# Designs tried in a protein design run: designed miniproteins, single chains, continued (5). Part 32

Each design is a single chain, and the fold is of that chain. pLDDT is the mean over its residues in the fold that is shown.

## One batch from the design tools (miniprotein)

Design m17082
Fold by ESMFold2-Fast:
Structure m17082 (fold): chain A 65 residues (1-65)
Amino acid sequence: MLKADSTGTNKDVAEDVGTALRVIGLAIDAELRGDQERAEELLKILKENDMEAMKKAIEEARKAE
């Protein structure tokens, strides 16, 4: 059953959704590259629903450039 009383700004929601979508994109990219280990790490972060870990994964991907 869905129960949500949301009075917050949609910007906060967009930021969280954007972060999760970026991690999903990174997981897909890793899978396409055949990097099973990387894909597993990213999927684990998504499964744990850990926003801090998601942001860290994005930062690491950016730093790797």
Scores: mean pLDDT 72

Design m17083
Fold by ESMFold2-Fast:
Structure m17083 (fold): chain A 100 residues (1-100)
Amino acid sequence: AEEAGEKAVEAGGEAAKAAVAGASPENAARAVGGAIGVIGGGIGTYLAAKRGDGEKAEEEAKVMEKGAEQAARAGGTEKAKEAAKKASEASKEAAEAAKA
């Protein structure tokens, strides 16, 4: 559970970087907003997984997934979309591990 939570935080950081780097000036604020959501949800998932709170980990993983989708839309690059997908996968894995 803890390792899966750590991967979620790492994947979230990469998704945030890719989104901000790929964003147009008009979409920069939206990319930053999505990135903050990914980071916050990733940290929340990690902390919930650490204490074995599977329900809270799942809730936070959904926040991370929504943030990743927002960041990918704002970033518009293939790297941003790929990073967002990895972040979503890592967050789901962390939530599943916390339930076990």
Scores: mean pLDDT 69

Design m17084
Fold by ESMFold2-Fast:
Structure m17084 (fold): chain A 94 residues (1-94)
Amino acid sequence: EEEERERKIDENYVEIEMKAFGLKSREELVAYHKKQEERRKADFEQGRADFEKLLAEGKTPLTPEQAEQFYNDVERAFDLIYEAIDKIIREKAK
């Protein structure tokens, strides 16, 4: 099945990633992902600030409420993706 194929690819990817980045322990793996999450949050906040500037200048058809909902949905989606990746890596790196 497709899910089994993806899982097998993920296993190989995690092993290669750990070797490529010199990650030798679960603690190092967790620290690596935490740092990547912090970088994502910084990029997201910059994008949000740029868009809010366009909204204030009247250059977008979205209402402030629609813009807030969009940002909340995007942030939630990224959190779910990172949680899923962390879970897979954690389980495979045992």
Scores: mean pLDDT 65

Design m17085
Fold by ESMFold2-Fast:
Structure m17085 (fold): chain A 97 residues (1-97)
Amino acid sequence: MEEREKWLEEARKKAEASPMPELAMALLKEIAGEELTPEERALVAFYRAATAASLAGAAPEEALEAGLRAAAEAGMSPAALERLRAALAALLAEEAA
């Protein structure tokens, strides 16, 4: 295996073990240049908007709301948005404990 392919396989395994495996996998696919589904593209939009807001000095909750807005604008379904919001709330509660 080439070093890049080995790194991507290890990163994929870590993404699957992530607290947010769908988000981690979507980001990995974008980095690898793989074609994204509409839902995966919306997850990437979420991450980019949340990261940009955080770097601009937004509080974590404000950064997450900016991300969720971007995901909705990218076409994420209301059900998928609700699942993403619930997963993020669970992670924030775990980090706060």
Scores: mean pLDDT 75

Design m17086
Fold by ESMFold2-Fast:
Structure m17086 (fold): chain A 74 residues (1-74)
Amino acid sequence: SALQEEIKKLLDRLLDLIKKNPLVSSDNQSLTAADIQRTKAILPTLSTEEQEKLKQYLQQLIEHIEEENKKLEE
């Protein structure tokens, strides 16, 4: 579905961010590369409501990481 494809793109973006900034994966609140791969594997088993919540969570997390990365540059 289109929603699953959008979530996969967000997971790929988050994985790229974690690879560039491994410090964000050291906290209990951060997703690891393994967590992202596991999330991709279970994505087809999630309900539409769970997928929408996951999409919202991933968008917020990516925005937060990008904002923190921008602060660290200057």
Scores: mean pLDDT 72

Design m17087
Fold by ESMFold2-Fast:
Structure m17087 (fold): chain A 60 residues (1-60)
Amino acid sequence: SMMEEIKKRKERIIKNLEEQIKLYEKAVADPKNSEETKERYKKAIEQNKEWIERLRKEIE
C-alpha cells in the first residue's frame, strides 16, 4: 500500500540520519577539528536526533 511505501521511505531517511550522526560524532571526537566546527556538528547531531524522533512517531 501507499502507506507502507511512505513508512519504508521514512525508515530509509531514519537510517541515513543515524549514519550521518555517527559521522558527526567522529568529527566531534576528532582533536584536529576546531571548537567552532565541533559545536556545529553537536548542533547537527541534536537536530538529526529530533528529526528521527518525529519520523519514528509518524510511522508508529
Scores: mean pLDDT 88

Design m17088
Fold by ESMFold2-Fast:
Structure m17088 (fold): chain A 65 residues (1-65)
Amino acid sequence: MKKTLTFPPLSKEAAERLAQAAKDMGLEAKIEFVGTEITPEGERELYRVTVTGDEQQIDFLKKQL
């Protein structure tokens, strides 16, 4: 069964690592810029990662996070 999972906004580095891990599993991964988060520690860019593919592979990916 095909499934789509959207992750909470991540840093650019985390989003790129997640997308690469998904692609290594044969899943489709899309990264979208969603905005800049202002924190007491400074500003950081946030990215949304959407993964599409086999349900069992997506559930396995979720367990690795």
Scores: mean pLDDT 78

Design m17089
Fold by ESMFold2-Fast:
Structure m17089 (fold): chain A 96 residues (1-96)
Amino acid sequence: AEAVKKKLEEIAKKAEATIDQGREEIEKSTSAEKLREVAEKLRETAREAEQAANDARKTDGVASGRQIGRLLANARDAEKLAKEAEEKAEKLEKEE
C-alpha cells in the first residue's frame, strides 16, 4: 500500500538523521547523562525501524527487499551506536 511505503520512507529518513546526530554526540559528549539520552533515542529508533521492516515484510509484500534491507541496516546501526553510547557513559561514570 502507498501509505505503508510512505511510512517506511519516513521511518528510514528519521532513523538515518538520528544515527548521524547520535554518532556526532557520542564522539563529542563528555556527559554520561547526555550519552544515556542519546542511547535511549537510538534504541527507540532501532525498534521503530526493525518493527516497520518486519511489519512490511509480513503484511503487504509491497515493500521492496531494498527498502526492508535499508530499515534493518538502520536498526542495526542505531542499536550498535546505542551500545557505544551506553559503554562511554559507564566509563565516564566509573572515572568520576
Scores: mean pLDDT 82

Design m17090
Fold by ESMFold2-Fast:
Structure m17090 (fold): chain A 108 residues (1-108)
Amino acid sequence: MEETIKKVKELIDKAVRALRAGDGARAVQLMVEAFKLMDENKLSEEERKKVLDYARQALEDVFLERNRPYFEARGLTEEEARALAQQMADDFLKTVEELYKKEIEKKK
């Protein structure tokens, strides 16, 4: 199980790097693969929460970094910029989860 958590985190790290490179499609694919790996290896609720918290923090950081010039141009405060980055991270994870659910539904 520890090996599975390591592999899931590696997929999250690759997805974050893809987002930094501007490849949103690859980032989504890697995150769907991470969700698939979590389900196939039957991670506990606690293990899933730890991995998702890790993903959320990493995504918040990359969305904040990549959108900072846009936020500054709009006159947003640091708190407003962080809140938007967190919303972007949550929206991204929700999109990935919905795409993963659709993939599971097609298999049965």
Scores: mean pLDDT 82

Design m17091
Fold by ESMFold2-Fast:
Structure m17091 (fold): chain A 100 residues (1-100)
Amino acid sequence: MTEEEALERVKKITEKAREAAKKSVEGEVEEAKEEAERAALALKAIIDEAKEDGETGKKVAKLAIEGLKKTLEENKEMHPEVKEILEEAIEYAKKAYEEL
């Protein structure tokens, strides 16, 4: 995939993670968990694909970390289980960034 495609996919996935966090704040906990898990899996998949081009992989991982951290900061009242899913995705992205 191109760098532009990878970065656009990361932005869309982190937006889905923000939607999940917001649903959690609104009390839709089970739906929020499922959406957060789907977003985390999609994010890990795009990071793994982007690793084939080390420079793109670093940019993808960095955008993922920044987007998810912003989601945690903007949605402090999110359910702990949703927060744990997003924090795990951040750690996966950090590890990917360090390995590249």
Scores: mean pLDDT 84

Design m17092
Fold by ESMFold2-Fast:
Structure m17092 (fold): chain A 77 residues (1-77)
Amino acid sequence: MRKELEEKARLIEELTPFVQAGMAEQFGEKRGEAYGEVLEKLAEMLRRTAETGSEEVKKEGEREVLELLRRKREELA
C-alpha cells in the first residue's frame, strides 16, 4: 500500500509540468499555474501519507488540497 502511494505521487510529480503547460496553453498561464500547484499539493499529501501511514495525516492533506482548490478557483473566477 505505501509503495503504491509513493508510485502515484511520483507519477503526479512527473505529469505536473505537462499538465501545467497544457492547461496554460488552453486557459492561460495563471490557470496552468493553479493546476500545477494543486497537483504538487496532492503529490505532497500522498508522499506524506505513505511515509507516516497515518489516517490523520491523510485527512489533513485531503483538506489542504480541497482548500487550495477552492482558493485557486475563486482567484481565477
Scores: mean pLDDT 80

Design m17093
Fold by ESMFold2-Fast:
Structure m17093 (fold): chain A 93 residues (1-93)
Amino acid sequence: LSPEMEREITKSMVIMSLTVAKLAISRDPSPENAAQLRKMGDRIADLLSKYFSKDVANKVRDLVYEAADKAEQGDSEGAVRLLEEAIDLVSEA
């Protein structure tokens, strides 16, 4: 695969993961789902740092961690908004 294709595939995979997480948190903002969200944030940041800037990777991780914090507080709407911001950031990268 070309580097450009690997980058596009990575972007699509990250957006899909964030979308699935958004749906899960919207339904159940549990501490268990918040913990899974943080683990996903770490994996996504590692993946993004290989094909995108560290700035993009760090911003996405920070948004995902903030979303997890909101989910733990029972603020599902706040968590969803932050995940949508992360999706937009990846989409624009």
Scores: mean pLDDT 86

Design m17094
Fold by ESMFold2-Fast:
Structure m17094 (fold): chain A 118 residues (1-118)
Amino acid sequence: MEAAEKVREASREAGRKGAEGGKEKQGGSGTAAAGVGAAGGYASSMYSKGGEEGREAALEASEEGREAARIGVEDIKKGGGAGAGGAAAALAGDMAAEKGKEGALEGAEKARRLGEEG
């Protein structure tokens, strides 16, 4: 559980940094990292706000996003080539950010509905 606290804090800070860096979308492998940071930060925020189900949905979305970005970066290093590997990593990052944000929003909405019954 102590490791989760560090991840949460890092995600929150990375999300803010990712949002600022991602705004310019200067391309390259940095785009994937910015996307993951933004998704992680958003998911972490929703994780704290949402109830049990909301947190679960946000966590899953954030986790998938991070793993997808990591695979993309590794693909570039492993020899995916400058063009193909770079594009894959950027897409993975963007996809991760979009899915993370969508999952966090859905999780928060569901948590709100469930909280109303409690």
Scores: mean pLDDT 50

Design m17095
Fold by ESMFold2-Fast:
Structure m17095 (fold): chain A 100 residues (1-100)
Amino acid sequence: MPSSRDIFKKIMTQTYQAVHDSRVQSIQNGGDINTVDEFGVQVNQDMTQIATNIDNNPNMTIDQVRQQIIQMLQQQSQQAQQMGQDVMAQSIQDIITSIQ
């Protein structure tokens, strides 16, 4: 039975993998690497904040952790879509679907 921490770690790993895969694909296809790199920085900042919230709130439920991460990822997916990073936006949406 996964804890809130285990779920966060799993989602974090999946999110970083998606960012890495998007970066590799952008390099291979001559796409916009800067947008991928900026997204990675923002995700790192947002994930650090969520991790701090989990550490400081022992009453945080698994569903509350999922909702915070989903909200962040949904926002990032929309930004990626608007910036023409359709593959990244879809990868993020797939992660959201997998954790709902």
Scores: mean pLDDT 73

Design m17096
Fold by ESMFold2-Fast:
Structure m17096 (fold): chain A 96 residues (1-96)
Amino acid sequence: SEKEKKARELFLKGVDAFRQGNYEEALKYFEEALKIYEELYGKDSPVLAPIYAFLALVYRKLGKTEEADKYLEKAIRLAPLHPFSLAAATAALRGE
């Protein structure tokens, strides 16, 4: 699907921006990817857990702890034992 390809490309661009410390750019890419993923799979799909986890990490890096906690809760709710949900929870515990 063309929409699936676009969402994946946006997600990967977000990951690259995050790795480079460009958190505001990463946020924009992840929010664009999330919009497409929610349209394709629905808001409660476990497929969205990785993107919710990255949004939690990005918001925490930007100092937006309340928003970070909301996305962390979404990631854990959809996939509590998923590696990305656990990574986001670990970052929260470390204050990272």
Scores: mean pLDDT 83

Design m17097
Fold by ESMFold2-Fast:
Structure m17097 (fold): chain A 65 residues (1-65)
Amino acid sequence: KDRLLAEARSLLTELSGRDASDFQVGTDKEVELQQVRDILRAGAEGGDDLGVAAEAHRRMLEEAK
């Protein structure tokens, strides 16, 4: 489960940092972002520490507006 959170973080970072700059039009990118969020949500449902990490990560992503 912790590994799932790390994977989601890596994907979100790559999409926001790299793909977001180059790709503006792309349903694939939007779908990937949505999938990563679903993974984080599913992970948070099963772990104590995972939920805290997911919340912290979400806040970090919001700052990248």
Scores: mean pLDDT 51

Design m17098
Fold by ESMFold2-Fast:
Structure m17098 (fold): chain A 60 residues (1-60)
Amino acid sequence: MKRTAVVEVRDGRMVVLEGELTPAQRAFAEELGRYLPDGVVLRISEDLVAEVLRGPALAA
């Protein structure tokens, strides 16, 4: 697979958990984060494909 990064949505912001974002991946992630709820974890590929790894945050 091509290089990927794992990010988490927190209050409309993208927090990088693993890897590094290219400028294109960062722009794509930031746009997605504005529409997704907190706690969503995404894997973003170099092809600008977002894969949902975890849904919205659940209570402890």
Scores: mean pLDDT 73

Design m17099
Fold by ESMFold2-Fast:
Structure m17099 (fold): chain A 87 residues (1-87)
Amino acid sequence: SVDELLKKIQETAKKLREAVENGDIETAKKYAEEFAKLWEEYQKKVAEDMYNKGLISKEEADAFIKWGKEQAENLLKRILEVIEEKA
C-alpha cells in the first residue's frame, strides 16, 4: 500500500541519517540506494492510483512515472555525492 511505502521511506531515511552520523559510509550508500528505489516505487503507485481513479490520463500517468524515475536517479546521485564528501 501507499501508506506502507511511506513508512518504509521514513524508516530508511532515519537509517540513512544514522549511518551518515556514525561515519558508516558503506551502510549510508546502501540506505541511499534503498531510499531512492522506495521513492520511485511511491511515485509510480501514486500515478497508477490517480489513473485508476480517473483523475489523470494514461499518457499523464506514464509521464509522471518516467519523471519520478528520473527524479529518484538524480536524488540518489546527489545523496551519494554528499556521503562521499563526508567520507
Scores: mean pLDDT 84

Design m17100
Fold by ESMFold2-Fast:
Structure m17100 (fold): chain A 81 residues (1-81)
Amino acid sequence: SEELKRAREVYERAEERLPEEQREKAEEYREIMLKESVEQILKSMETAEQGVRVKPEQSPELTAEIVGAAKAAVEALEELE
């Protein structure tokens, strides 16, 4: 429940910032992440958020990774209840 709330919050904030041209990349990354464990998806989401802080010049691409991982986390956690 706490992890699901966090994933939804991250997804909503990142989705609002996602450039239109990066939407396809976000969807591709979501599909890749859905093959991983919930723990790995959550780690990937937090790693991508940290990446934006370290490499702001890659922010659009990293935002796509955040959206993909967060959406995958929401879907995986909702399936688990």
Scores: mean pLDDT 80

Design m17101
Fold by ESMFold2-Fast:
Structure m17101 (fold): chain A 68 residues (1-68)
Amino acid sequence: TRENIIKEIEEGKPIFLERVKEWDPSKVPLAEELLKEIIEEIKKFKGSDEELTELVNKLMAEMFEKLY
């Protein structure tokens, strides 16, 4: 469900941000903002669970592209 996906992202956020910090500390604020945007997009999404999974995968990929 959407709620479970949001919970997984929020629970994984501290681990993800620690990895970003180890790689490039200057990117941590950008990573935090991008994750916040992803969660907001998920909250606004109206569609099937399958379409939601595809959206999450796309948003995560776009986040990694922006962090480079």
Scores: mean pLDDT 80

Design m17102
Fold by ESMFold2-Fast:
Structure m17102 (fold): chain A 97 residues (1-97)
Amino acid sequence: VSEDQEVEFDIGVAELTLAVARVTYERVLKSDLSNEEKIKTLEEARSLVEKALQIAQDALDRATNPEVKAMAQRVIDDAQTLLSEIDKELEKLKKEL
């Protein structure tokens, strides 16, 4: 296995982890859960986003192929966007407790 193949695998793990966090976030927004339960679930989703971000940042540092670097950067950008969205929703929910 080439070094870039290992990096691409790690990017795939980050993408899947981020997708799980995104689905969790979207489901919370559509749910009739209590604010307390929404906060708990969003904090779990936030932890997954942070994990995906760490994996993608490591992959970007290790990548030598420009296309693979671009893939890692997209995951980083998407993760930072979702993290900001989760943080805004958490702030709103905590003010309503």
Scores: mean pLDDT 88

Design m17103
Fold by ESMFold2-Fast:
Structure m17103 (fold): chain A 70 residues (1-70)
Amino acid sequence: SDELVDKALELQAKTAEEIRKMYKEGSSREEIDQVIEETAAELRKLGASEGMVNLVTSRLREFADFLLKL
């Protein structure tokens, strides 16, 4: 549903902001990956499909990879 998509996009944005903050504070990749896994669990609780969970977590991991290579 459109409401689920909106919630998933909001959660993606919140997690991306947390990853950015963690990167600035010197958090490890393992700590960042834990936050991404917590986001996956929240999406599943909201009723997101495995495809939606995989898409969001893939985008968040790509973002973390990009930041850590800067």
Scores: mean pLDDT 86

Design m17104
Fold by ESMFold2-Fast:
Structure m17104 (fold): chain A 99 residues (1-99)
Amino acid sequence: MEVRSSTSTAKSGETATASVTLTSSGETYVAAASLSGGRLTVKTEKFSPSEQGKTYTASVKAAEGSDAFVAVAVAEGNEELAVGEAEEALVKEVKNYLS
């Protein structure tokens, strides 16, 4: 099963945006995971086959003096896989930033 993800980091006062394009002709799940102000938020959306070629975009704004992180993942027919990939991608982004 094809799974794709994108990540971005926002520094103090900035907005970070992550995007994925829906390439599947089947039902597709997108998960967006964000970490801002110590709060983890995960949102999932389901897209129909007629929405192939649509771009999903998620954004997060960092508070002044803080950083924020966003990850978006897409998976055909599997919501749990999309959520897992988004959370894993977010964790990798945070770890890379702190290294």
Scores: mean pLDDT 80

Design m17105
Fold by ESMFold2-Fast:
Structure m17105 (fold): chain A 70 residues (1-70)
Amino acid sequence: MMSLEEIQDEKSKLIELYEAGKLTKEEAVKKLEELKKKEIETMKANNEPQEFIDEVKELNEDSIKKLKEA
């Protein structure tokens, strides 16, 4: 299981690769959706408050939506 810190690091690397033109929008969206799923599963496994999980889910969905609409 990935830590939350590892998931955030992977997101940062993903955005950097996308901005550098090394990833297509489709690849970036797919990887972000996978990282979102892992992050939510990790938070649930850590027994994080549901309110915090819901906030993180909304932030990830917003980021993915913005990337898809770009």
Scores: mean pLDDT 79

Design m17106
Fold by ESMFold2-Fast:
Structure m17106 (fold): chain A 87 residues (1-87)
Amino acid sequence: MVPMDEESRKELKENAEAFFEALDRATTPENKELAELLRELFKLVAENPSEKEKEELLEKARKYMKEKGVEESVIEDILKKIEELLE
């Protein structure tokens, strides 16, 4: 695995952009707060989070989406994409 250097951060940013495009297509306009939360989480990922921090971020995102009434299938898809980007 490549450490989070300048090149890795650029790649993550490009992948995040594609992910947010997919997220905007999957989430309703009412879930703008969810999109903001996920953008904030991706900023933290650029700092090379530990496995525990990754788990905490995924759990926080899942709980927030559930509280906002996001469909379970959409939640699972979003979390899977976040986990793939965090590898």
Scores: mean pLDDT 63

Design m17107
Fold by ESMFold2-Fast:
Structure m17107 (fold): chain A 61 residues (1-61)
Amino acid sequence: NAALQAARNAALIRTTKELMDVLPLDEATEASRRLAGELAKANSADEIQAVADRILTEAKA
């Protein structure tokens, strides 16, 4: 599904920028790798948003 893949890519780019604002580069890089792997498994817009929100919340803790 092209729309689903576009949503995953948009979430990855946006959330990675947010991670880089709140974490040192090394930690942001590791968090973005986890984000990419989890987004690849997300099969709906709600799952994509939940994954992005969870990883970003963990980074801000």
Scores: mean pLDDT 84

Design m17108
Fold by ESMFold2-Fast:
Structure m17108 (fold): chain A 58 residues (1-58)
Amino acid sequence: EREELVEKVKEWLEKNKLNPKDLLKNPVLFEGAADAIARELGISVAEAREAIEELAAE
């Protein structure tokens, strides 16, 4: 479920002390975080990017 995926991404960002809104302002950090999340959570990079964007919209 997409909601569980976004929650796991939020937990990963909090654990790594990353703010999703700050990531959107820095494309290099955003792509690096999306790649790391995708690798560690077993999701696509596109899903990781979308989850970060959703969390930044909060």
Scores: mean pLDDT 80

Design m17109
Fold by ESMFold2-Fast:
Structure m17109 (fold): chain A 90 residues (1-90)
Amino acid sequence: MELAERIVEKIKETADLAVEAGLLSEEEAEELKRAAEENLEAIAALPEEVQRTALKAVEIEAEALKARIEKGEKAAEELRAKKLAEAKAA
């Protein structure tokens, strides 16, 4: 349950960052946050390995969105690619 709660929290953070990056409206972000909360039990029912992978993917996306806000689209794509490559190599 705690891992699933962390995934939901990170999805909500990512939705807010996507609004700041100009990729989502506030209404779209609210729908994403609601969908994440509604799916908490379904996420918690997933195997722990799947939950860990999902959390890592959402964390990478949040970092990429922060990079986009500060440095623009190229920085976000480079960071996303680098973090995904690191995840595969580990």
Scores: mean pLDDT 79

Design m17110
Fold by ESMFold2-Fast:
Structure m17110 (fold): chain A 85 residues (1-85)
Amino acid sequence: LVEKLKEALLAGDLETAQKLEEELAEEIKKAYEEGDYKKALELMKEGYEVAKEVAPKFVSPEDLAEAEKAYEEIIKRLEEQLKKE
């Protein structure tokens, strides 16, 4: 999934990229709901690394900074959940 997302973004295929981002978000939510916080964390990190490499070409620095803050908050919450188990 993450590899296909990177390919779509690099090709400028924003329609496919949006669909793949929605699928990734759904998988992350499902893993979180199932209590698989490690899987959710891994998927979040992989998706963010792709976004971090490609996003500067498509989004403003301000939007990127907002996305970074949202990502950091989600990662922190997932790490806290892992500590409780």
Scores: mean pLDDT 72

Design m17111
Fold by ESMFold2-Fast:
Structure m17111 (fold): chain A 68 residues (1-68)
Amino acid sequence: MESVEALRRYGERVVKEKSKEELRDILQAAGIDVSDLSDEEIREKVREEFERGARTAEERGVDVFAPE
């Protein structure tokens, strides 16, 4: 299963449906400074973080959407 594809689809949904404040919260939770980011940069960073998470999950052999 391609975790990258699934997480990327989720990331796109999050970017479309979540408010700017919610997107900032996601990035801050990931340790990313959002103080100087524009709304478009925030959306791009959210997509990048989801892709990074999916790649990490593939290395570990786990699904990033799994409860455990």
Scores: mean pLDDT 68

Design m17112
Fold by ESMFold2-Fast:
Formats: sequence, structure tokens, C-alpha cells
Structure m17112 (fold): chain A 92 residues (1-92)
Amino acid sequence: SASEEEIERLLKIFEKLVEELEKKIEQLEEAGLTELAEELRKELEELKEEKKELLKKYKEGKISDRELALKLTGLILRVIGLIIDAELALKK
């Protein structure tokens, strides 16, 4: 079926969630929660690097469409977790 279309949708979801997290990090900095903002920036950079390495392996034929989709889903869930952490901190 449409595994390439699924991968493209997952990549778009990841990029949108990254943009949302970056906005939340900026809100944390404005609220004076600088230590948490720096921690979340570090986690986000690690996730961006993992995505970059994952796509490189996929382009080199080292991983399947299914493995890429599963690992991209895992990265998406991790970004969602960081967004939740940021939102909970902003409510305090």
C-alpha cells in the first residue's frame, strides 16, 4: 500500500510538532523558565539529529519503509511528550 505517502505524512507531522515545541520553548524563556527551556532545546536537537541519521540510513537502503515509519512514529511521540512537559510548566 501507500508506505511512501505514510512516510511523507509522518515527516510533515514531525516538522509541525517541532515548530510547536520551538514556540513553547520560547514561551518558557519569556516566563523565566530558562533551565527547562535549555533542557527542552537539547532534547529537541537530539531528536533532530536522530531523524537526520534515520533518513540517511533509509536513503542508503539500510532500513525498510516499515522500520522508518515505526521509528518516525517513536520520534513524533517523544516530541509530543516534550510539548506536554512545556505546557504543564507554563500552567504553574
Scores: mean pLDDT 88

Design m17113
Fold by ESMFold2-Fast:
Structure m17113 (fold): chain A 84 residues (1-84)
Amino acid sequence: SPAQELLERGRELASQGKFAEAGLLAGEAGELAYKQGDLELAREGGRLAVESGLQGLKTDPSQVNRSIAGALKGIGALFEVGAA
C-alpha cells in the first residue's frame, strides 16, 4: 500500500540518521493509513514520526520545521487511532 511504502521509506531514512525526513514521511504514512482504516499501520507511522521528529530536533537544528511537522503529523495520527 502507499502508506506502507511511505513507512518503509521513513524507516530507511531513520536508519541513515535523516530523522527530520524520516519523521515527515512516517507522519504522512500514519495519516494515509488512518484514512484507509489501517489502524495498526497508522499507529506505527505515528510513533515513528514522533520519535524521528524529536531526534531530528536534537540532532539537526537546520531541519527544525520539518522535524516539528513530522512530530505533529504523528501526534495527529495517534490521537485519531486513540479516538477510534
Scores: mean pLDDT 83

Design m17114
Fold by ESMFold2-Fast:
Structure m17114 (fold): chain A 107 residues (1-107)
Amino acid sequence: SPIEEMRKLVEEMKKATLEEFLELYSKFIDIAIDLATQSPDPEEREALLELVEEFSRILSDYFNKKISPEEAEKRLKDLFEKYRPHLSPEVAEIFEEFGKVFVEKLK
């Protein structure tokens, strides 16, 4: 199950260094895109693809030192709040956990 693979990657991310997190992030996003393309709901599919794009932009801005860790955390929380109503509860929970792990790595 793509969902079970994503959960396993989040658990691995909790134990990873920030550098290892980037490799695991790449795998997580690939699975998320595959999940989006297989979704029978056009609204969920579009929401998930937009979430992935905006999340990748936040990470890029952070690693290019365009935003602070505090700004990255704020933007990520705002992003999940925006897209949560358009995602299935299971998918929303996995992305929220992923976001929490990322923020913890910034500390």
Scores: mean pLDDT 82

Design m17115
Fold by ESMFold2-Fast:
Structure m17115 (fold): chain A 74 residues (1-74)
Amino acid sequence: SLKKTSFLVPAHPDVEEAVAEAREAIKKNKPVKIILTDVDTGTKREYKSEEEAIAAVAEAARRGHSVSLDLYTK
């Protein structure tokens, strides 16, 4: 079974800061699966691609929303 580590990326006025925090969490944990939750809307989506997950973090940050990243590792 996969181990889950959760990481909060808070809403930032700077989208690049939110992206940098998400990239660091992904780099540190090396996940095989990412579930992103938009904390403000409750919307969840699964990503296996780091680039797609980062794009979703950037989009949430542009809306002023916080996201939770559930990172699944082997």
Scores: mean pLDDT 83

